# Ledger of designs, part 34: designed miniproteins, single chains, continued (4)

Each design is a single chain, and the fold is of that chain. pLDDT is the mean over its residues in the fold that is shown.

## One batch from the design tools (miniprotein)

Design m13230
Fold by ESMFold2-Fast:
Structure m13230 (fold): chain A 77 residues (1-77)
Amino acid sequence: PSPLDRILQVIRDGLLAGEPARVILERAVAVAEADPSLPPEARELIRRAYERALDASEDEALVILGELAAELAALQA
């Protein structure tokens, strides 16, 4: 799978498991940092989403996570 597919799978698996959005974002950041082949644009989107979520409520963080997933999916088009 592509690096973007791996990040999107992390998000999907976390949501299906009912994990907090912040925990899902932390794992997405860790996967992105471990993968040097990830596009810089994708890495920046993930990092910014994580930063926005630090002071967000759970509902706000879920919206941020959804926006991130949509933006990452668009990069694969």
Scores: mean pLDDT 84

Design m13231
Fold by ESMFold2-Fast:
Structure m13231 (fold): chain A 76 residues (1-76)
Amino acid sequence: SLEEEARRLLDEARRLIEEAKQLMGVDPDKAIELIDEAFELVGKAIELARQAGNPELVAEAQRLGDEASRLYEEIK
């Protein structure tokens, strides 16, 4: 389902964000690459969640995108 696919993408994005946090002080270039990948997954998840008619899932995806954005600003 669209909802299941959106949740799968968000789980992948969360893993990438956690890996990026671990790499911030070690390999900031790699951390930025992972955050960029997480942004792409979050964007796709928002689209699928909207098509599924699930506003809670849209909100969850937006919160994860906000977290990734804050992390990106800290590395930069």
Scores: mean pLDDT 89

Design m13232
Fold by ESMFold2-Fast:
Structure m13232 (fold): chain A 91 residues (1-91)
Amino acid sequence: SPLDEFIAELQKLKSELEANKDDREKVEEIMRRISALLGELITRFADDPELQLALAEANQRLYDILRSDLSTEEKVEEAIKIIDEFIKKLQ
């Protein structure tokens, strides 16, 4: 399903965050890619209000972390938590 493809891409991006957690620029690039993907899915799943709310909340939270003064490692830890919580809601 389209949702299964989305979950697979989020799992891939999560793995890339863990692999690059010492590279600030790479982590920020991956986080921007996650945010862009969530934004695309808000448009794609316009007819699902519960999923819309979950996508908007996850995207806003990731954006707040990206803009924060947290360390690169803390940004990775928080982003992974958000991704895991979101995937759990989808399954």
Scores: mean pLDDT 83

Design m13233
Fold by ESMFold2-Fast:
Order: structure tokens, then C-alpha cells, then sequence
Structure m13233 (fold): chain A 93 residues (1-93)
């Protein structure tokens, strides 16, 4: 996959995640050498663990719908009382 195609997928990922209720911010980083995109999603404060899991599941589903995505790994972390979802996206070759 070209770096240009990876950037297009990264933009689609960012737009898809920002539409999900409860998302505060999204940071996207492309690694062409590893053929991966890393996404850091910060959730709005005062969300429950159940709401964070629901958002994580929705993120995974939305990213998997994007052409060129092979697999998605999602981790939920809590930093200073805020829930953060870290996503590693592996792209097709």
C-alpha cells in the first residue's frame, strides 16, 4: 500500500471516529515501514466503563469497514480520570 493511500485511510479513520458520541479528540499517526496506523482517542470525562467499551467496539467496527484495513487492535486505558482508547490498525499489502 502506498503512503498516499495510507494517508487517505488515516483521514477516513479520523472522520469516522470523530462522529462517535463521547469522543473528545483523535490523534492519528502513520507508520509506512510497519504498514500500520496508530490512533489515540480521548473520551469525554465522566463516561462509565460500559460506555467506554461500547465506544471501543464502535471504533473497531467503523475502522474495519474502511477498504484497505486488515485488522484492528483496541486497548482501553485510564489516564488521570479520563478514558483513552489506543488503536493499532494493520493495513493490507
Amino acid sequence: MSEEEMKEIAEKIEKAILKIPGVESVEVEIDPEKNTITVTVTLKPDLTDEQAKEIAAEIEKEILKIPGVESVKVKIEEIDGKKVIKVTVTLKR
Scores: mean pLDDT 83

Design m13234
Fold by ESMFold2-Fast:
Structure m13234 (fold): chain A 95 residues (1-95)
Amino acid sequence: MKVVEISLADITLAAPDLEEVLRQLAKEGYSVLLTGVPADWETTKVPVYWGGLVGKDIHERLDKPVYITIAELVAEIEKLYGLKVSIKTGPAPPL
């Protein structure tokens, strides 16, 4: 089983091709290991700039972020793209 590491920061910043990347990974049978996740991720809210990941019918980058928990973000990725997401807690990436 192939696993791809994706940082939480890459998901939250929502590059314009994020949806296509996630769909491609799902189609090719990859699982995602989400890295850069804080230990309190179940209650930590993060800014999400991709409309589809916050339950909106708009699959476009948002001008203003919507804050959701990392747990909710993971659930939406699994629901929308059929990806399995595992979490690896660790220090935030250096600024």
Scores: mean pLDDT 73

Design m13235
Fold by ESMFold2-Fast:
Structure m13235 (fold): chain A 55 residues (1-55)
Amino acid sequence: MGLGERLAMRYGGLSREEARALRDGRLSPEEVARRHGLSVTSARGIRDALLLHGG
């Protein structure tokens, strides 16, 4: 996990484990949004970046 993981941590405040869980579908974008004070749209964008960049 390189670029997508760093983006999730920087812009979402996600831990590495949360970024991996979001990528793997073990954590929903809605749950990430709730935990980190993000919009659901922002959390979905972070998930899409994780999927595109391999984490």
Scores: mean pLDDT 75

Design m13236
Fold by ESMFold2-Fast:
Parts: sequence; C-alpha cells; structure tokens
Structure m13236 (fold): chain A 55 residues (1-55)
Amino acid sequence: PKREATELARRLVEEGASPEDAAVAAYRRLLAEGVPPDEAKQAANAALNDLLEEE
C-alpha cells in the first residue's frame, strides 16, 4: 500500500503533476482498490512527504 502510493505519485510527478496533485491521485487510487480511508490517507501523506524530501 505505502510503496504503491509512492510509486504512483512519482510517476504522476514525472508526467508533470505537482506533488500535491500526485498525492491526491494516489489517495483516490487506494480508495478505489478498497484500502480503508485512514490507511489510504496515511499512505498518501507518506508519499507526499517522500516527494517533497526528494526534491
């Protein structure tokens, strides 16, 4: 879950999305896959922090 969110967010940023837009997209994707909202939110926040720390 966390790893998939981070990978998806990185791909979206490479495609020109902002880190915030990428994190929101990762959150929505996790919800669509059946991940609970609290877990999806934590995974998306972790992905956002990872993206911001990488650049």
Scores: mean pLDDT 75

Design m13237
Fold by ESMFold2-Fast:
Structure m13237 (fold): chain A 58 residues (1-58)
Amino acid sequence: MTPEEIERRLQRGLERTEEAARVTAEYFRERGLPEPDVKEVVEKARKGLEARRKELLE
């Protein structure tokens, strides 16, 4: 795999995680349940993807 392919796949992974977190928060909001902290979920995913990027590209 090229470094560009790895970067693109990691970026798509983050985008999908952001979308999933948003959908989950909306679901909880519609049911009157405490919403998950979307920012915390996204930040954890970002850190995980950054660690994976270093493993794959460095």
Scores: mean pLDDT 76

Design m13238
Fold by ESMFold2-Fast:
Structure m13238 (fold): chain A 98 residues (1-98)
Amino acid sequence: EQAVEPLIEALEKDPDELVRKAAAEALGEIGDERAIPALQKALEKDPSEDVRKAAAEALGKIVAKHGTEAQKKAAQQEALELPDPELKEAFLKGLEEK
């Protein structure tokens, strides 16, 4: 049911930023921890701001579902240190998932 591996591949390798953005959003909705390394790499290195924002929000959602209290607190602190306020807001929005 969960196409996690193909979505990770699309996020890392697809030349189209809209495809990479959609992959990051889908990985966040699925909430599988296997996506964390690929989403962290996209947040740090993807040339598209929209892809980086989607990766930040997806990471927040995964941490909200699976993280310990210590991991959630560490993730909030890391988000506060992001140089881009829009990336910070996207991550915190994901972390507040309901």
Scores: mean pLDDT 76

Design m13239
Fold by ESMFold2-Fast:
Structure m13239 (fold): chain A 58 residues (1-58)
Amino acid sequence: MSAKELLEAAEYAEKLIVDEGLSEKEAKERVKEKFGLSDKEADNAILVAQLRLIQKRL
């Protein structure tokens, strides 16, 4: 996965969690389907989304 794809997937995951109130598990499933990612790639996207959300609150 490219850095660009990872960031796009992470931004999509952030929107699902913040705007739609989805759990991290549900957001992972949606990101995996939308971007055609493996479980590991989707886990990385969720991790980046979580780190970005924490950073925005600091």
Scores: mean pLDDT 80

Design m13241
Fold by ESMFold2-Fast:
Structure m13241 (fold): chain A 71 residues (1-71)
Amino acid sequence: MPLTEKSLEEGVLKVEVAVLLSIAKHTEDKEVIEEALEEIRRIKEEAERLGLEDTVRFAEEAAEELEEKLK
């Protein structure tokens, strides 16, 4: 698999979303969950600008899961 600049950016953003989601899922601190959700939404917007469809979808699913936890 060729490592393009875009492929590296996608990998980094996916890892960032996964880490944020993991932290937020394992805490009861509403402030931490809200901060993680804000960062995931920011990463989604960046992925949309870069045309990273798979990363956008992953970030959307992660954001939805955290929004449910905040209910």
Scores: mean pLDDT 81

Design m13242
Fold by ESMFold2-Fast:
Formats: sequence, structure tokens, C-alpha cells
Structure m13242 (fold): chain A 81 residues (1-81)
Amino acid sequence: MEELKELIKRAEELRKKAQELGLPDAFVIASRALSLAEIALRLYEAKKQGKAKPNADSLIQQYVEEAKRLLEEAERLLKEA
């Protein structure tokens, strides 16, 4: 799913920027977003292989929305620096 790969890339970029700027709060939040996006991608791949639980779509959506929220918070912290 292109959206999941985009979230992972964005989270990695924000985490790198937070590290370079010495912003620990932004780094932690971006790292959390990355973890959620990676879990969502893993669930998506399991679904693609027919090995996912019936609620996989709902879980993927929940993790994607939470990752997006965390990325927005990380970007806010980076702008305030």
C-alpha cells in the first residue's frame, strides 16, 4: 500500500531531522509513528497473503490514523524549534 510506505518514509525523515536538531521529544514521537506504520504494513502484507484476521482492515486503519496524528505533532515540534 503506497500510503503506508509514504507514512514510513515521512516518519523516517522527521526522526532524522529531530535527531539532527537535537529535539528528543520530536524524535520519540516520530519513532512511535514509524513503529505504528511498520506494524500496519506488516498487517497489510499478512492480509495480502490471506493470513490476516478478519479485523485486520480496522486495525490497519487505526494504526494509520494514529501514525498520521503523531507525525503532525512531530512536525509541529520541529517548526517550534
Scores: mean pLDDT 82

Design m13243
Fold by ESMFold2-Fast:
Structure m13243 (fold): chain A 78 residues (1-78)
Amino acid sequence: DKSTVLKLAEWNAERSKEVLRQVAEKYPEDAEHLAEKMKEAMSKTWKALLTAQGLEDLVDEVVEFIEKKLDEAIAEIK
């Protein structure tokens, strides 16, 4: 179910955003680097997961959604 996949992706992105916010508060020099690495890791993980489940048609949409959410989080903590 596409709706369920998008909800899980949103939950994952929101959780990552909270971690980035906490890191930015204590270690502002590391926050941007962590954000970039999280974006890479999450995009790769979701692509692999969706491909393994036969949901290749959702890969681009879900990856773009997650990357957009993390980019928004980076902008908010900057």
Scores: mean pLDDT 77

Design m13244
Fold by ESMFold2-Fast:
Structure m13244 (fold): chain A 62 residues (1-62)
Amino acid sequence: MQLSEEEAERAARGAEEGALREGLSRDQAKTVGDAVLAAARAGQSADEAMRAGVREYLRLSA
């Protein structure tokens, strides 16, 4: 399902906070949140947007 702008921002914030809890730096966590936001704004579903954040998290933590 395509996210509204408010839902996209909330999902991005949640992903950023999750990355911070997992030990990423503030700058790295922002990149994870930005990946979710960009995917959602590009019209991807909630699941696809969250997977974009997970891919960025794995890139930064590998």
Scores: mean pLDDT 80

Design m13245
Fold by ESMFold2-Fast:
Structure m13245 (fold): chain A 95 residues (1-95)
Amino acid sequence: GEKERVLEIVEQTERDLEELKEEVKKKLEELKDKEETIKLLEGAIESIKGAIELLRKLAEETTDPEVLERIERAIKKLEEFIEELKKKIEELKKL
């Protein structure tokens, strides 16, 4: 049903976020160039913003409180990671 489809999108978004976290962690260990690292982190932020926009659109189209709560939790996790990435960019700029 429609509820199941939306929940599958939320679960996929959460999996994509965990994969992105691991990729960022690995690249931060491998990359020696500060500017290339900043570019990578900025690209990750833009990808996450796109995912948040998609989830917000899905939230506008649902009236199921359980689905809404799961979307809101996923958005919060995505926003928290953006803030972590922003802090890392500022730390790198000071080096």
Scores: mean pLDDT 86

Design m13246
Fold by ESMFold2-Fast:
Structure m13246 (fold): chain A 68 residues (1-68)
Amino acid sequence: MEKELKAYLLASAEVSKEIKELAEKGENAPDEEEQAKRVEELAEEILKLPEEEIEEKVKKLLEELKKK
């Protein structure tokens, strides 16, 4: 998996978590446009990290998903 795809995966997971928390509070989620912008901003921040650190974060996320 390319570094950009890993960063996008991590950013998408974070935004999804934020949306889930808003839904649990009975709040409306942001528009798709705002969600996409948030994901892009987080992905760019993650891309500044070393590849090894990004890889470690992806492994942790995948382990959490496997615990389903």
Scores: mean pLDDT 76

Design m13247
Fold by ESMFold2-Fast:
Structure m13247 (fold): chain A 76 residues (1-76)
Amino acid sequence: SMLEEQEERFRERAREQARRAEELAEELKESNPEAAELYRRAAEDYRRAAEEKDVRKATGLVLRAIGLEIDAELIL
């Protein structure tokens, strides 16, 4: 099913985005702890999105994570 393949790709992307956000949080934890915390929260939302069965809720989690990453970038 194309829908199942799209859902799996969405989950893979969310997991990859979570990993990247976690790596940024670790990199910044000493130099910019406020940005690091925002990236950690973004990573948590991406991880939750990857496990979320409801597409609308998963999308909302991704959008919130993106907003947190934008907030982190603004204070770098």
Scores: mean pLDDT 88

Design m13248
Fold by ESMFold2-Fast:
Structure m13248 (fold): chain A 65 residues (1-65)
Amino acid sequence: HMEEVREMARKLGLSDETIEEILRLLEQDTPEAKRKALSTFFAEVLDKIGEEVEAELAQRRAAAA
C-alpha cells in the first residue's frame, strides 16, 4: 500500500520530503491525518501540473515564433 503511494507520488514529481510527510500522516490512520495528507498531495500535484502546463505553452509559443 505505502510503497505504491510512494511510487505514484514520485511519478507525479513530488519530492521525497513531501512523500515522507504524506506517508507519515497516512500511518496515523486517522480521518484528520488522511485529509491533511490528501490536501498536501493535491496542492503539490496541482503546482507541478501548473508548472508543466506553463512550460509546455512557453515551448509551443517559442516553436511558433
Scores: mean pLDDT 74

Design m13249
Fold by ESMFold2-Fast:
Structure m13249 (fold): chain A 61 residues (1-61)
Amino acid sequence: SDSELAKLDAELQKELKKIVDEINKKIEAGEISQDEGDVLLQERAQKLGEEYTRRREELLA
């Protein structure tokens, strides 16, 4: 349903924000470099996107 799809989009945005916040904290603490953070963000965002695409397809089936 449209409401379930909207809920998935909201959850995706919330999870992306958490990933960004976690990576930024690690960069600020000097645990990782900005370049390392950019790579991690791309990898985590891609994996998260694939997961939520699959969940959307399941709702539409």
Scores: mean pLDDT 84

Design m13250
Fold by ESMFold2-Fast:
Formats: sequence, C-alpha cells, structure tokens
Structure m13250 (fold): chain A 71 residues (1-71)
Amino acid sequence: KFEEVEKLVREAIEALRAGDEERARKLAEEAAKLTGADAELVYSMIKTAVTAGVAPEAAARAIAEQLLAEA
C-alpha cells in the first residue's frame, strides 16, 4: 500500500513537472482513492511540492506518509 501510494504520487509530481496537468490530476485521484483522502487535497499537495522545488522522491515519500497516517 505505501509503495503503491508513493509510486503514484512520484509519477504525478513528474507528470506535473513535465506540464502534463491532466495526468498528474488522474494519478492524484488514484492515490486519493487508495488512501481515502480528498483528490483535490492530494493534487494540492503535489502542486505545492513541485512549486517548492522538492525532489520528486522526497516529496512523494512525505506525501504518501502523511496520507496513510491520516487515513
């Protein structure tokens, strides 16, 4: 479960960095579905990490950990 969520979030961060907002949103929705979180919240977290310039691996791990701790 953690590895699946981390992978989806990492791919979403990479997609958003590449300018593929639709793919990033779909991946955020999949991560939200797995964790019971709000999809808009997950997408917001991903967008914030990209804007802040956090490394995708580090950001994905932190976001996945937060989503699974709250769910």
Scores: mean pLDDT 80

Design m13251
Fold by ESMFold2-Fast:
Structure m13251 (fold): chain A 97 residues (1-97)
Amino acid sequence: EVKEKLLELVEWTRRGLDEILAEASKVLDPETLEKIRQIVEEALERMRKAAEEGDVDGLARTFAELSEQVKPLLPPELQARLDALDTEVGKRLEEIR
């Protein structure tokens, strides 16, 4: 049940990140966009593994690292969207824990 909720959160987070990447694709150069996509995919794979292990702290830490790496590469409007996503992920992790 905890693992199922964490895996659902990872999929929800993927959708939120995909929406941010779709907006980023309109304003960022292809090289920066590809770098962000690589960071996002690596982080989501690590989050999925943490979820399968029931590792709430590992999932939280991986998302925090993702946010720190990606945020400086985004324009201010999309940084705000990432901050909103980070807040919601944190809230959902607290509800699962």
Scores: mean pLDDT 86

Design m13252
Fold by ESMFold2-Fast:
Structure m13252 (fold): chain A 65 residues (1-65)
Amino acid sequence: MRERLEREVRLAMARMAAAVLKLAGASRREITLTLHERFGFSLREVAEALGVSVATVRRDLRRAR
């Protein structure tokens, strides 16, 4: 299943990027903004990578703008 493989790869990449940004001292808001706006991950992918709800991701993005 191609969609399943794409989702698993994207989630792994999102988690890796989130981990690297956390090690660099970025806030959850900065990580959320970077993953969604610069890397093009969906709100759900960012939420799963960070272990938070989609509502939390939406709030962080809205406040950062």
Scores: mean pLDDT 76

Design m13253
Fold by ESMFold2-Fast:
Structure m13253 (fold): chain A 57 residues (1-57)
Amino acid sequence: MSPEAIAALNEAQALLDSGDAEGAVKAYRRMAEIARKEGDPQLVEYFERLAERAAAL
């Protein structure tokens, strides 16, 4: 993953740790959109699963 993607994952994790599940869902969905534009369907699925998991909290 790019350094920007790693930074965004760390940001989403910090949002989850602080109890901001909605913020984490938004961050994961944004990452899925970026991955889709980059042509990485496996990474899109990965981030969409993380968003669904965060939304279930």
Scores: mean pLDDT 78

Design m13254
Fold by ESMFold2-Fast:
Structure m13254 (fold): chain A 85 residues (1-85)
Amino acid sequence: MEAAELYQEGVNAYDAGDYDKAIDHYEKSIKLTGGKSAEAWTNLGNAYYEKGDYKKSVEYYEKALAIDPNNTEAKKNLEEAKKKL
């Protein structure tokens, strides 16, 4: 499965509320891309946030911002996740 297909299946799972499936697909996509997609890290953080794992959510938003410091979604969601710690 190509990284883009895995990523899209992750998005579809997230939209369906299946956060475990979303995490599995996003993690596989990230491995295939060498972890270079800020968007994939942001969406992995979103899935962990929805599961209530705020510590992992913060970690993955910080990884997204290390790749793209101007990612406004990751910045906003990082601040929201930190308030839950």
Scores: mean pLDDT 85

Design m13255
Fold by ESMFold2-Fast:
Structure m13255 (fold): chain A 85 residues (1-85)
Amino acid sequence: TTIILTLIILGLAIAIVLINSITGGNLPLWLTQNPLVISVAYGLISLLRFLFDTRSPTDLIISIIFFSIAFINAFIIAVIISKLL
């Protein structure tokens, strides 16, 4: 189903962001510089800033917005993949 594909794509994007963080940013640019991965990265950074640094509601709101954008991007990709099959 499209929902399962969306979750798999989101999981892969999160894994890419985490691997890039662990390796000090050594992943290929085409893998890290796409809208889905960028949205996940900004969402995670804003969430971490809220939790550990600022505790500002603005950082929490920004995190929610970027994760929502990431979900929409993953859903669009999942629909395209589903139609190609």
Scores: mean pLDDT 73

Design m13256
Fold by ESMFold2-Fast:
Structure m13256 (fold): chain A 56 residues (1-56)
Amino acid sequence: DSYASPEEQLKKGIEKFEKLRKEYLEKGDSKHAEAAESALAAFEEKLEEYKKLKEK
């Protein structure tokens, strides 16, 4: 199944880019690791924004 809530989609994005960042760092590919880290940060920011809509 491909269906997922916005929060779950953001969490999957975070997991994906965290894994990619780790893999690139293991390979010594700092350029791609940095790109993956930037994507990770963007997904984390979106998840925090989504949580703010659910809290307070």
Scores: mean pLDDT 77

Design m13257
Fold by ESMFold2-Fast:
Structure m13257 (fold): chain A 69 residues (1-69)
Amino acid sequence: SLERVIERAHELGLITPEQKEELLRLSKEDLAAASVRLGDILRQATAGLPPIGPDTSVRDLLERAAAAL
């Protein structure tokens, strides 16, 4: 679930506690918007890596960001 991806991103230090709370709230109101916002944060966190496709899932973006840590 997106909630688990958000929690994992915070555990890995990729998002702040404030971003986690905002994303968890947004995920209950608008799941698609929360997914897009998390994806943008993860893409910014990996901006120094080779480009990745725009249709990449937030889970795959998280795994890529985690591997880069």
Scores: mean pLDDT 83

Design m13258
Fold by ESMFold2-Fast:
Structure m13258 (fold): chain A 64 residues (1-64)
Amino acid sequence: GELEAELAERAAGLKKLKLQAEYPDAKIEVKRVGETEFEITVTLGDKTEKIVINGKELLKQLLA
């Protein structure tokens, strides 16, 4: 439902904040690629990594 999508988006936002704290000089972008799935792109210098996360699973991990 819409609530699940919103919670997944907030979980992705929290993951972005955590990554930004670990890599302050990195450019971190979050893109929605599914109803509860998000692509996080981390760019540090000339290196770029992409991580696809399920926001529902990530929320459970962050609350554990």
Scores: mean pLDDT 75

Design m13259
Fold by ESMFold2-Fast:
Structure m13259 (fold): chain A 118 residues (1-118)
Amino acid sequence: AVKLTESGGGTVREGGSVTLTSKVSGVDFSNYTAGWLRQRPGEAPEQVAVISADGKARAYAPEVQGRATISQDLAKSTSYLELRDLRLEDTAVYTSQLLDNETGEWYYGEGVPLTVVA
């Protein structure tokens, strides 16, 4: 079974930085598009960042553009979302995702909470 194990959340001060990690098991990670969603309290999930299977294409939501980096380590089957210059509105549950480019099936982690405080 495909499993995404997330870490790196917690409580961080405004203006700080955080790196969220998602370790993948059960698949050949190199064939998957990796991404991160977030869900703010009372709101719908929104796409934060995606990275192509070959690591050459990346896309970011406008709200995090210029202060986020998505990356992957294929040897470790791990994706990373680094967020810098954190804002109170970055407080959300962050969920890693994988797209199987062959089948179109999406897989999701359980979510990691991030709380940004003044």
Scores: mean pLDDT 87

Design m13260
Fold by ESMFold2-Fast:
Structure m13260 (fold): chain A 70 residues (1-70)
Amino acid sequence: SPLELLRKADEALKQGNYEEAIKFYEEAIEKSKDNPALLASAYRGLAIAYEKMGDQEKAEEWKKKADELR
């Protein structure tokens, strides 16, 4: 389920497995097109993962997308 993918992504993010977290967030996004709350959570997670990897440009892009879903 998209919620399980989001949970796996959050766990990977906590463990510092940023590439794995990004993969799970992207899968959650593909399966959550009709759920703005899940999309916003996944976009925020992607922003954090990219920030931790040093990709500040992508981090800001995903943060902006998350903010637009409010």
Scores: mean pLDDT 85

Design m13261
Fold by ESMFold2-Fast:
Structure m13261 (fold): chain A 55 residues (1-55)
Amino acid sequence: SMEERAKEIFERLKKALENKDLEEIDQVVLEIIELGEEDPELAKKLIKKIEEYQK
């Protein structure tokens, strides 16, 4: 499901931020943009969670 995909994206982003993995961060950002094309409301919720978590 798209919600499962969003959770996977968020988990990958958290790990990439912890590890300061700029290549993975860039790849995850592209996947968030793609999610926004398919489900903009879900992408908006994901972005809000990321903003709350961001280091």
Scores: mean pLDDT 82

Design m13262
Fold by ESMFold2-Fast:
Structure m13262 (fold): chain A 62 residues (1-62)
Amino acid sequence: LKRIVAERVVPGDADVEPAAREALEEARREAERLGLTPVDESVSSEELPDGRVLVTATVVAE
């Protein structure tokens, strides 16, 4: 199994949904490029000290 991670940073007042979709799509494309099949997907968000939000998409693939 491999973990593929893609990240986006958005302003704290911005909608995180588009950034989450873009990050997840990037991680999925990387799995496809490596010839792997996604078995699990997750998205998380974390507020940074400066008020921006870090959006992390993780795809676990085999």
Scores: mean pLDDT 83

Design m13263
Fold by ESMFold2-Fast:
Structure m13263 (fold): chain A 71 residues (1-71)
Amino acid sequence: SEEDELERKFEESLKNLEKALRKYGVPEEKIKEIIEELKKKFEEWKKQLSPDETLRKFDEELLRAYLSEVS
């Protein structure tokens, strides 16, 4: 289903972000905080927005989180 595809993309993106942040030396505690905040935001967006809008918001927030930590 489209919901299953959205969940799969979400999980894969979070795993990729976690690996990238570790590679750049971001502390594990901070990585955990970033991942948990993204999970909370994703669940709230899923309740209020369409799947396409949820994915767009998630992609924007994921990129923001990544760029804020890597320099």
Scores: mean pLDDT 82

Design m13264
Fold by ESMFold2-Fast:
Structure m13264 (fold): chain A 61 residues (1-61)
Amino acid sequence: SPAVAALRAAMDAARQASIEKLTAWLKEQGYSEEEIKEYIDGVNRVIDRLEAERVAALQAA
C-alpha cells in the first residue's frame, strides 16, 4: 500500500540520519571503529525488528 511504502521510506531516512549522528558522536567520545560498528549493528537489529512490527501493524489496519 502507499502508506506502507511512505512509512518505510520515512523510517529508512530517519535511520540513516540517526546512524550518521550516532557515528559522529561515538567518534568524538573516543570509541574505536570496531566498537562503533558493533553498536551500529546492534541498533540496526533493534530498528529492523521495530520496523517489521510497525509495517505488520499498519498492514493489519
Scores: mean pLDDT 81

